# Designed miniproteins, single chains, part 96

Each design is a single chain, and the fold is of that chain. pLDDT is the mean over its residues in the fold that is shown.

## One batch from the design tools (miniprotein)

Design m3553
Fold by ESMFold2-Fast:
Structure m3553 (fold): chain A 110 residues (1-110)
Amino acid sequence: SDELKKQAQHYKRVAAIERSTAARLRTLSEDDARDLAEQSELLTSAVERTVSKIYEKKGLTELAEIERETAALEDANLARIRAGASKDEIVAMEEDTAAYYEKKAAELEE
């Protein structure tokens, strides 16, 4: 269905962003990588929660739920960064998050 295709496209976009972020973090110092990752998680979560509310107003319930799900995972990632995760741990976390969303997209395209 068109709805499932849109959901799959959302997960693919989020996964691509996570992959891109992980690659960028690898080029930075420990402190700069941690600072960038924290700000990235804060901004992404805030945007996704805002988009979720817009989708709810439009009756796009499933897309709204996906935006909330990705925002919640960004909040969990932020908590790990604030708890003192190293650059290497943050990079691995971003890559694991990308792999999770790539798998969800593939399942929706079956």
Scores: mean pLDDT 86

Design m3554
Fold by ESMFold2-Fast:
Structure m3554 (fold): chain A 90 residues (1-90)
Amino acid sequence: GIEKAIEILREALKKVQESTDGLEALRIAKKALMEAMKEVDNKEVILALIGQILRLIGAEFERDRLSDQQLIDFAIEVLEEAIRILEEHK
């Protein structure tokens, strides 16, 4: 359910905050969003989480132009937005 999806994303957020590798931070966030989607049956919420995954993929295309910290900060932003979306649908 949605509560489990939120916990998956909160655990990923903690791991990303402790990361020093921007590309790994993006991968952690993407994996967590994919796992969170499995816990959600609401089509609109699933589509919103897919949108967040696409944002992370976009950042991967610019990884050579961005610092590790910029990629980590972006992964944090994406995870925080995904958690907010899920909280609104509790």
Scores: mean pLDDT 88

Design m3555
Fold by ESMFold2-Fast:
Structure m3555 (fold): chain A 74 residues (1-74)
Amino acid sequence: ASDLEIQQTANAVGKALQDAGNEELANEASAAVYRALKAGDVEKAKEIVKEAGKKAGLSEKTTEELIKKVEEAG
């Protein structure tokens, strides 16, 4: 994936968490997803999304959509 696609994926994760009302977690998870995808560690990026989504109370559907974006960006 391009650096732009990785950044867009990290931003999508951050936006979903911010929309759920957790700006601090949004910033941390977005940065962590970006670093994991830049390292080629798609499985770690997926785990970050699952854990952050659970902590923020994201719906299963929203979490699955974000995981799909992470898989497409890896």
Scores: mean pLDDT 84

Design m3556
Fold by ESMFold2-Fast:
Structure m3556 (fold): chain A 62 residues (1-62)
Amino acid sequence: GAAREAARREGRERLEELAAFIKSQLPDAEVRIEEVGDDRLVLTVRSETLDEVLELDVSLLL
């Protein structure tokens, strides 16, 4: 419904803000936002400097 669609859009906007923040703190990081199914967003951060990969799952089931 409209409420779920609005929540999904808001969630994506928040992840984009977080991605920008991470990039500002770690300029060498590769940051990606992926949609998994209709109700999940995943933020993936990869840094060559730290040789690490971080994943953050956000559920939009409201």
Scores: mean pLDDT 67

Design m3557
Fold by ESMFold2-Fast:
Structure m3557 (fold): chain A 75 residues (1-75)
Amino acid sequence: MRKVLEVLRALAELLGAEAAVEGLRLAEEALETGDEELLERAEELLAKGEAEIARALAEDPAARERALALLREAQ
């Protein structure tokens, strides 16, 4: 689902979650190629990115509002 990956990447970029951005890029590539090694790498980076996103949302009310606005536009 290319649109979902695009929205998630935009959210990760908005929050400065570099590991999530790279993880989503590798996940998209793995879905196109069927490369299991890329999928494993994507899973590792997405786990790290999840922690970065959670921290950003916990520490910055403005980041939460920007994330909510982005998700509303994606609906």
Scores: mean pLDDT 77

Design m3558
Fold by ESMFold2-Fast:
Structure m3558 (fold): chain A 80 residues (1-80)
Amino acid sequence: SEGMKGAIDLVRLLALQVELDVAIEMYKQGKISKEDVLKIAEEVLKELRELEARSTDPNIRARIKQLIEEVEKKIEEIKK
């Protein structure tokens, strides 16, 4: 079922987005190091690229590509 597959992919996308947002907030609060948040961000980016490679829904792929670009920008901001 394509609908079920798309729903699973969307849930994974949202979970990755939340994981990164939580990690960035923890970093801002001094609870984790810059190295820790960068490691989490790089792992999220890797998982997003793997999700993009296997996703067939063009709307879900567009959302994944947008989040990849947002994560790459956040990584560059953290590195400053």
Scores: mean pLDDT 86

Design m3559
Fold by ESMFold2-Fast:
Structure m3559 (fold): chain A 72 residues (1-72)
Amino acid sequence: VEELIEEARRLVREAKEAFEKGDYEKAEELARKALELAQEAEARSPATSELALEASVVALEAAVLLTSIKNK
């Protein structure tokens, strides 16, 4: 589960970098992948665990980034 959260965080960072470069297609793909991995990590974590909270935060960051990309 930690591996999924770490990978999702990495993808969010890469998506933000792509967004800053104006590569919105790459940013959207990376953000979608990050959201999927974060949601998977959340589903595999106990509801009250710190891991579930961390996964939820990453999922929220990915979702916000996707919304920003669609508005460009």
Scores: mean pLDDT 76

Design m3560
Fold by ESMFold2-Fast:
Structure m3560 (fold): chain A 52 residues (1-52)
Amino acid sequence: MLDFEPVSFTEPTFSDVSGKPLLGGENSGYRDKKSGLVVHPQDVEKAPKEPP
């Protein structure tokens, strides 16, 4: 099960779902606690809730 938490990135990062760049700053993206999968906030609803 994916468990996304809001994360503030201070370095350039890319969404693992869409490849969108994540701007540094507070609540700039989400990261799964177990896998480390990073997603843009707009991609959270598009990301599978469980890995394929």
Scores: mean pLDDT 67

Design m3561
Fold by ESMFold2-Fast:
Structure m3561 (fold): chain A 76 residues (1-76)
Amino acid sequence: AEEEAERLLEKGKQAYLDGNFEEAVKYFRRAIELAPDHPLYPEALGLLAVAYRKLGKIDEAERYFREARQKQAELA
């Protein structure tokens, strides 16, 4: 599950770099769903937020940035 979540995170990053922001959101959301307690969870939330911002979904982006910061604080 954790290894699959990491693979999905990499696929999402590649989709983002290719300009496929909807596809990036799909992969990042799937990674988050598979490994909510993974150390990379805050990074995945941050990447999801950046992808939503690229799609013009500013409210969703703000919410996920806030959640990413909250999760980083919990893991520190």
Scores: mean pLDDT 80

Design m3562
Fold by ESMFold2-Fast:
Structure m3562 (fold): chain A 83 residues (1-83)
Amino acid sequence: AAAVRAATEELVAGLREVGAADRASPEEGRRALAELEERARRLGEELGPEVRVVADAAVGAARALGPEAGAEVARAVAASQLA
């Protein structure tokens, strides 16, 4: 529970930073997203399968639909894990 909440907040904050970088340039946005993807992978490995599910869903949505969608998916999946 606490680990899922903390990891979700970290992922949402990171996705906001990706959005800011992308608004500055698409190249910076792609770099920031790649860095966040590596951080998300480590969070899932360290904190276990519930966090891995949130991290994988958030990064997948961010790659497909953009960082704002990634943040929304992170919150929704985390809520499902905490229900």
Scores: mean pLDDT 82

Design m3563
Fold by ESMFold2-Fast:
Structure m3563 (fold): chain A 72 residues (1-72)
Amino acid sequence: SARERIEAEVARFRDRLTPEELEFLIEVGLYVLEHPGEDEEKLKEFQKKLLELVAKRHGKEELAKKHLEELE
C-alpha cells in the first residue's frame, strides 16, 4: 500500500524523529503520492503543522500560535 511504501522510506529516520514528526512525514508523503498536483490550501495546512512540530521541539508553542494566525 502507499502507506507501507512511505513507512519503509521514513523507517531510516525513526530513531531520529519523535512519533509526531514520524506520523507527519507519513501523512505528507501519503498525500503527495495520492495528489500529484498540489492544492495551495493543503500546502498551508502542512506548513502550519510543520511550524507546530518545530515550535514544540524548541518549546515555542505560544510563538507558533501567533505565526499560525499570520498564515490565515
Scores: mean pLDDT 67

Design m3565
Fold by ESMFold2-Fast:
Structure m3565 (fold): chain A 67 residues (1-67)
Amino acid sequence: MVSLAEQVARAKALLDSGKLFEGKPLTREFIASLSLEEQKKLAEWVAKEAEVSLPVAMAVVRAYAAS
């Protein structure tokens, strides 16, 4: 069982990793430029790649986009 705190940490680590999402490097500037639909696509990718629940991935992506 993965704790909520560990899921949040995994999602943040992936978003801070500089890995490519649809050919673009993951930066806070890039994430902040995303529409709500694009944020949902990123969150779905984060949920699969980091092995976290979709609601946790959505919450972390939205927090990054809002900062």
Scores: mean pLDDT 81

Design m3566
Fold by ESMFold2-Fast:
Structure m3566 (fold): chain A 60 residues (1-60)
Amino acid sequence: MQEKIDEAMNQSPERARELSATEAASLVFAMAGEDPLEVAGEDETKQLIAKMIKEKIEKS
């Protein structure tokens, strides 16, 4: 569970921007419904990636 979240948030922001809605939804499922921004914590890069994941989910 945490492995997939950490992998996604360690990807570049460009990679996160290209995530499909399905991929973003599977990541949130792995987070057990937690807010991706809370999982990202204070890391600026992880926060940016979390925002992009959240946007993809909100769009779906």
Scores: mean pLDDT 64

Design m3567
Fold by ESMFold2-Fast:
Structure m3567 (fold): chain A 98 residues (1-98)
Amino acid sequence: SAVEKVEEAIRLLEKAYDLAVAQKASVEALADIVTAIYYAELAKKYIEEGNYEKAIEFLKRAIEAARRAKELLKDNPEVVKLLEEAIRKAEEAIKLLE
């Protein structure tokens, strides 16, 4: 389901955050991961409310935040991998809502 894909994306973003903290990532990179988590949680809420248009909008914002974090974390390949997996799960959720 779209909710399951969003929950998978959130779990991957949380793992990315924990690893980024352990690797002493910049405050800017950590803030972008937190922003991605926040928008993914909002998207989940809107899916549960049946507001798929808003869910897609917030998933797109989560993807943009995760992409910004990925650019800042180019020297952290394991974190980048988790962020790329989270982006893929969010994109899969969007396709299920369309």
Scores: mean pLDDT 92

Design m3568
Fold by ESMFold2-Fast:
Structure m3568 (fold): chain A 63 residues (1-63)
Amino acid sequence: KEEEIKKEEEEGKKLLEKIERNAKEAEEELKDAPEHIRAIERDLSEGMRLMAESVTKLALESI
């Protein structure tokens, strides 16, 4: 029972980390872009990071 809950929690955290990693990789790919495009991408990436943190915190509070 507890092992299943822990497994789902770890899988959720792993997925959140993948989302954040993918967002950072997308930002790096656009690093060669003009400054105005880079600024927009940074805001998007930061938003994704904050969302991942919020979901992770919620998951931890659910334990």
Scores: mean pLDDT 69

Design m3569
Fold by ESMFold2-Fast:
Structure m3569 (fold): chain A 74 residues (1-74)
Amino acid sequence: MSLEELEALVRKLLAEGASRDEVATVLLSAAKSYGEEALRRVKEVLDEAVAAGASTEEMAERMLEELREYLEEK
């Protein structure tokens, strides 16, 4: 799955009122497909967003940004 396809899927889930757990699961599964380091980084961002009281939308945006940054660093 491309990052653009993932972003579109996440936007659709948020518009349909998907739970935090559903959105997080989709993002973590996508990150895992890019490797263990991608999964670890995205999971750390998830934990930080939850600790900060972020909304599901804010959490999703932060997780997507971290995955994008990881892919650009290579």
Scores: mean pLDDT 84

Design m3570
Fold by ESMFold2-Fast:
Structure m3570 (fold): chain A 61 residues (1-61)
Amino acid sequence: RRATLDRLLDYLSEVDPEAALELAEMRRAGAPLPELFERVDEILRRLGLSRAEARRGAAAL
């Protein structure tokens, strides 16, 4: 789970660095994993992407 979050955050830093920075701050502030994943899903929906597509993009980094 943590490894998946780290990969998604790396991908977001490439495609939406402002959103990635916001997520990094939330994680630093101690936000629980479910809240972090909900925020990731919200950002991905805004970009028109699924988690599967984001994981594929992260794997290409």
Scores: mean pLDDT 74

Design m3571
Fold by ESMFold2-Fast:
Structure m3571 (fold): chain A 64 residues (1-64)
Amino acid sequence: FKPGEIVVATEDYIAKSGGELTLKKGDKLRVLAVPNEDWVLVQSLKTGEIGIVPSSKLVKLETV
């Protein structure tokens, strides 16, 4: 992932700490930063909330 990309949650995820974001399958998020391969800092386009989420729960949104 790269900063500025729009990504979609592939499944539900419940935040385990205050720095994490809770996801619902189909949520659209903007990538803000990629601190490592396992975690992505994102902003929810639905709520505006910012937090880290597992990269495995996201897929890049491709519009053709």
Scores: mean pLDDT 77

Design m3572
Fold by ESMFold2-Fast:
Structure m3572 (fold): chain A 101 residues (1-101)
Amino acid sequence: MELDEVLEELTRRARELGATGANVIVKLDRPPEQMTDEEAKLLQILLLLASLLSYGGREVTIEIKPDDTIENLKKKAQELADEAYRLGLITPELAERVKKV
C-alpha cells in the first residue's frame, strides 16, 4: 500500500533528524475511534510531516474537522510535504510520493 510506504519513509526521516513534534498543535473535532484505517494513516502522515516542519522551526497546527474527507486530508499532507521539501527536510522523491497517496 502506497500509504504504508510513505508512512515508513517519513517515520525513518523524522527519526534520522530527531524530529519530536514539540511545536505541533493537533485539533481533532472528529473522534479518533471513528476514523477508518486510511484516515488514521493519513493523520499519522500529517503528524510526521508536522514534526519535520517543527524541527525546521515552524509551528504547525493540524486541524481535523468533522466534515473533512480523505481528499481533504490528502491535500493537507501534500501542502505540508511541499513546505517540508522547500525547507530541505525531505527529498524531492519523498515529496512526490506523498502527493501520490
Scores: mean pLDDT 77

Design m3573
Fold by ESMFold2-Fast:
Order: structure tokens, then sequence, then C-alpha cells
Structure m3573 (fold): chain A 102 residues (1-102)
């Protein structure tokens, strides 16, 4: 079932993003909110009103919607693209954690 495989790929990326955001929030909440505000064009005041778990769920849902919209537009991604995205997320997360821990 190709649709089920596509949904599994989306959930892998979404969960990886959620894990990344949680790690960054645990390391430095204020820095993470500033970064996410800048990256997603969301006011810092709006993000600051959320708990860490609410922020993780908000980003999980945002990424899920983005990838579902991409899928509905006929833009699929395969396992190779998923693996690359997971690696890119890990590298970005590790790089940001090194900046935070300085």
Amino acid sequence: NEKEKALERIEKVVEKVAESVRKLLEADRDFTIELLSALFGVPKSELSSMSDEELVEWFRERYRKAYLARLEAGVEFDDEEVEKLLEDIDQLTEGLLKIINK
C-alpha cells in the first residue's frame, strides 16, 4: 500500500523533528524559541506562551501538515530522501547543541 508507506515516511521525519526540538528546548529554551521564531516566521511571544511539550507537538503537527500537503500535490519522497532528511536533522541538531553548550 503506497499511501501507507508514504504516511510512514512522513511520521519518521515528523518524529525526528520532534526529538530534535525536545533536545534543543532541554538544552536552552530561550535560544530555541528565538531560532524557531526566525526559521518559521512565528512571533517569539506566541511560542514563549507554550510549554516545551506544547511546542514539540505544535512543530510535529506543522511538519506533518507540510508533508501531507506535499503528498496531496503529488510530490512524493522515497526512503533515500527520508534517510537524507533524518541525517540532515541530526547534523543540524548536533551543530545547534554545540553552539548552545558554548
Scores: mean pLDDT 82

Design m3574
Fold by ESMFold2-Fast:
Structure m3574 (fold): chain A 60 residues (1-60)
Amino acid sequence: SAAERQVEAVIAELEAAGLDDLAAAIRAAVEEARARGWSAEEIEAAAQAALLAEVRRRLA
């Protein structure tokens, strides 16, 4: 789906930028959501939530 392609593109861009730990956190959230049978939209939301949580941790 378009949402899944967008998530994969973001992960790839983060890895290219050397943000491997952030990319790993997002990938883990996506894998967990898929394992739970969530929709593509819910998987995208989980990826965005993981990104924001990691950014928030780094700014604290």
Scores: mean pLDDT 78

Design m3575
Fold by ESMFold2-Fast:
Structure m3575 (fold): chain A 99 residues (1-99)
Amino acid sequence: SAVEEELRRAIEHLKKAIEAAQKGDIPAAVTHAREAVRELGRAIDEAKKQGLPDEVLKLLTEALDHVVEAINAARDGDVEKMIEHFKKALEAVEKALEL
């Protein structure tokens, strides 16, 4: 489905964001995080249009919130917190795909 494809792209960007952050490339990590936000936003809008279960919408919203918190942590120079939030976002998206 379009939602599944958007979520798989979000996962790819989140993995690249984590890798970039671990290498100290904060600008690259934030760039990938912004792409993950775009893909998650598209997935949420499409999921709502398709009437997907509330559980899926909650997981996708939690994932989006974690990516936003990771970007905020990057701005504050907190690389460890940024990586933690990226990992939580990734877990939420992967869980949504399993439903």
Scores: mean pLDDT 91

Design m3576
Fold by ESMFold2-Fast:
Structure m3576 (fold): chain A 60 residues (1-60)
Amino acid sequence: TDVKRLEATAAQVEEQIASLRALADKYKDIDPSKAEQFEKKVAEAERILAELRERIRALR
């Protein structure tokens, strides 16, 4: 059912957030503007993850 697909998507988003945080940390002292862009992408991905979690809860 749709729950399994949403859970798989949520897992992918969680992995992407971890990668984006690592990139933000990597570029923090090298290119602060690039690090800021990754931080903004993390915030956007966290909002998407929250919405996915709400949808999963609504289906359970």
Scores: mean pLDDT 84

Design m3577
Fold by ESMFold2-Fast:
Structure m3577 (fold): chain A 77 residues (1-77)
Amino acid sequence: AFADFRQLSSEKLKQAFAIFDKDGDGTILSSQLGDVLRSLGQNLTDEEQQYLLAQVGGDTIDFPTFLRIIRHQMQLA
C-alpha cells in the first residue's frame, strides 16, 4: 500500500535514494528500488514492486524518475 508515501518529503526521498547511490552519480539499480522503499518504511508486495519497475525502461533509475514514480503513486493512494 502507498498510503504512507503521503508523509514522505522530497528531502526524505533524496536521503533514502542517496544511501543506495553509493557512487553519488544520481542513479541506483532498478533491483534496489524495493530496498530504498523499505528503508522509508514502505513494505511493498511483489506486485507493487513489479508495477513500479514497469515505469522504468532500464536497469538503473535516476532521482528525477524515482521522484516522479513515487509522487504519482502518492496521488493514486
Scores: mean pLDDT 70

Design m3578
Fold by ESMFold2-Fast:
Structure m3578 (fold): chain A 54 residues (1-54)
Amino acid sequence: AVLDTLTPRELGVLALLGQGKTNQEIGEILRISEHTVKNHVSSILRKLGLTDRT
């Protein structure tokens, strides 16, 4: 499954994104910087093949 390619941290970020949380809110919940959240989001999108063209 595609979700099997995600790390536990990336799964946590994805779950919060699915709840409609912003990158800032996810950072506050997980106690990481918004910049780190953005890096995880980029990694998730790349692993899932979700780009502007897909």
Scores: mean pLDDT 75

Design m3579
Fold by ESMFold2-Fast:
Structure m3579 (fold): chain A 111 residues (1-111)
Amino acid sequence: MAAREEEGRRLEAEARARLEERRPDFLAGAMAAGALVGREVGEELRRAIETALTGDVAEAAEALRRAAELLREAARAGAARDPALGQFLEEVARAAEEIAELLARAGALLA
């Protein structure tokens, strides 16, 4: 019991630390996606990032998975126009997926 809760809290702490460290990249990714695909996608990404930062473990994991989907959509749309920006958005999407997996794993252990 206690060992599972300790591991869950450790994974949550690691995920939230990575999310805070990557916050500037996620915000830059939202701005870039808005410029490449449209304002509505950029605004949805900003809301997803806000939910990831302020929500509980399950809400944060869901929001980051949604953010990764939108970032990849923007990367695909923008790759022909700006390949370097497309690669940046793919990298940020991967970071969002990795943090979402840590949060999902933490949530399972804390349930």
Scores: mean pLDDT 85

Design m3580
Fold by ESMFold2-Fast:
Structure m3580 (fold): chain A 75 residues (1-75)
Amino acid sequence: SIEEYIKEAIEILRKSGTKTALALARQVEQNFKRKDYLSAAQSIRAGARVLEEKGLFEEAQRLYELADKILKELE
């Protein structure tokens, strides 16, 4: 479900240890509370780019996959 994908993405961002990723995790949570799943997916993609720049390639790939799954459920 979209809820499970968002919760997983928030946990990945929180565990990354970066201040920017933690801020994006909070942004994703706020988007989710508003049922703004499109903005949540966009914030998750922004988080993936941040993790990729930090060399966390596996975590970044999973965030891209989660964002894609959310967007496909909105089609």
Scores: mean pLDDT 88

Design m3582
Fold by ESMFold2-Fast:
Structure m3582 (fold): chain A 75 residues (1-75)
Amino acid sequence: MGKELLKKGKELLDQGNYEEAVRYFEEAVKQLDGIEKIEALTLLARAYKRLGNIEEAQKVFDEALKLAKEIKKKS
């Protein structure tokens, strides 16, 4: 389940295993929707930033912002 992938990713991020955390967050993003997907995208961006992948982090932050605006329009 996407929520379990998100939880495992957070554990890996806390342990400093940023590369593995990225993989779990990428899978969580594919399985989650709405607010949970925004959380997964935000954590994915944080993991990329920790790895020094600034361009990937910026891209993922932009995707999270776009999704947040889309959800706000539906309400």
Scores: mean pLDDT 82

Design m3583
Fold by ESMFold2-Fast:
Structure m3583 (fold): chain A 101 residues (1-101)
Amino acid sequence: DQADLWREYIERYDELVELAEKFYEAMKELGGAKTEEEYAEIRKEALKKLGISPEEGALALRAKIDRERGRRLKNPATGEYILAASLEDIEKWLKEELENL
């Protein structure tokens, strides 16, 4: 259920932001990337080091980006946000956010 997914995201928002900070710290400890291929490997290794799934990493990254961009998480009436999207669209968007790390 999209409403249940959104509710979980909101409830876990602060936890997900904290997880994103740990994710960035883990990537920094691995020395950074100079190529797209090295970046993908560092990201993968950071996820393993933290013991989190790619999906959890994507949710964490989304929460941090939403916070930095000042997104309106508490306005479900806008219709142009997560509640208006299909579950597949949400998953695709989360994967795209993870790829932009």
Scores: mean pLDDT 62

Design m3584
Fold by ESMFold2-Fast:
Structure m3584 (fold): chain A 92 residues (1-92)
Amino acid sequence: VEEAKKQLEEAAKKLESEGFEVSYEVKGNKVTITIKTKTITQAIGVVLKAIGFSLDGYDVKASLDGNTVTIEVTGKTEEEALKNATKLLSSL
């Protein structure tokens, strides 16, 4: 769990270096990620990645408000949710 949290933080930090604002909250087996992009086009790109993960069988939900994307990643465990969230962020 602690290692998975570090990996998620590292992935978020990489996105911040690209100019995104990233925050996340962990509640049990659910990770809620908020990504604020610079443009609507970037935000749509993030949503499309989340949809792709959902189609691949991951429990992922995304919503869009302007240039802010909120993604909910649910796993069978907290560690699985963190790992899946990290995979999603690393794919951006």
Scores: mean pLDDT 82

Design m3585
Fold by ESMFold2-Fast:
Structure m3585 (fold): chain A 61 residues (1-61)
Amino acid sequence: KEKILELIKKYGEVTVGTLAAQLGISREEAEKLVDELVKEGKIEKIYRSPDPAAAVYKLKK
């Protein structure tokens, strides 16, 4: 979880695919971790297209 917050801070906005690639984990694992961080109010999920896989995540202000 800590590494996900660091990656979002570094890149500003990240996709599940970027997180999975950077952390060496599956897309499903990355999705679960970002869902937890959104639930905790630490990050926001933004839909850039109708495809949920194209959603980006950023730090919540």
Scores: mean pLDDT 74

Design m3586
Fold by ESMFold2-Fast:
Structure m3586 (fold): chain A 101 residues (1-101)
Amino acid sequence: GDPELEALARALRDRLATLLGAPAEEAKAAAVEALRAALPGAEISVEEEADGDHTVITITARLGDTEVVVTLGVRDGRLVAAAVEVRRDGEVVGAAADARP
């Protein structure tokens, strides 16, 4: 793996872990802000999909050959899971996940 990108994935995951139980809009805004700070000038897209009693929010930041994907699991309007994946040239080079305690 890439140690810097692995560290980025863990740092983003750790920040999002502090938001477990927070309102989904707060978690989404924090994830976008963190990605903008980590990857200045990145193209950011947000996609939301309903999955039964859950909503999955996928936030993708792309800068050149680097892509960071943040996946937020939401239930009852609150963050219940977060995962971060970092890709370079389409390959996973860093990943970190956290779940509701």
Scores: mean pLDDT 80

Design m3587
Fold by ESMFold2-Fast:
Structure m3587 (fold): chain A 84 residues (1-84)
Amino acid sequence: MAKEDYEKMVEAQENKEAIDKVRRLILEAADRFGVPAPKAVAAMLHAAMGDFDTAISLLEEALKEAGVPDEEIQRVVDALRKAA
């Protein structure tokens, strides 16, 4: 295996782990607070693209629409920002 191919594989694996972690947190929050599937899926798609800021913003909006208290939304947002 060439060194450049190895370095690309390591970067891809690290990115996958961050994406999987953020997507898991989005799913857990969506399930816990009853977020509609289309909104949760939109946030997860942006996370899968590495666009964590948009993913977090979409989930925050969905949680507000679901009537989740601002304190709980802030806890979810902080956890997502730490994972990204």
Scores: mean pLDDT 76

Design m3588
Fold by ESMFold2-Fast:
Structure m3588 (fold): chain A 87 residues (1-87)
Amino acid sequence: MEEKVREALEALRRLPPEEVARHLRENAELARERAKASKDPEVKKLYEEAARELEEAARAAAAGDLERAAEELAEAQELVEEALKLE
């Protein structure tokens, strides 16, 4: 988890500050689209949870809290990885 948070923080720091929140919101929308496309209730739930974590990450980034944004992004990445294992 801590290693994944560190990787997420480094990824966010590579983006222009003004684009971080927008990029995270775009990823939340993609997760919601994958949830809508899924027929498996467990996969759907994981993508919906990932979308919520990405929305929280975007809010944290907009508030200037990149550490919290990285924590929420890392949680979303774990949820997406779990969904992909079930596909």
Scores: mean pLDDT 83

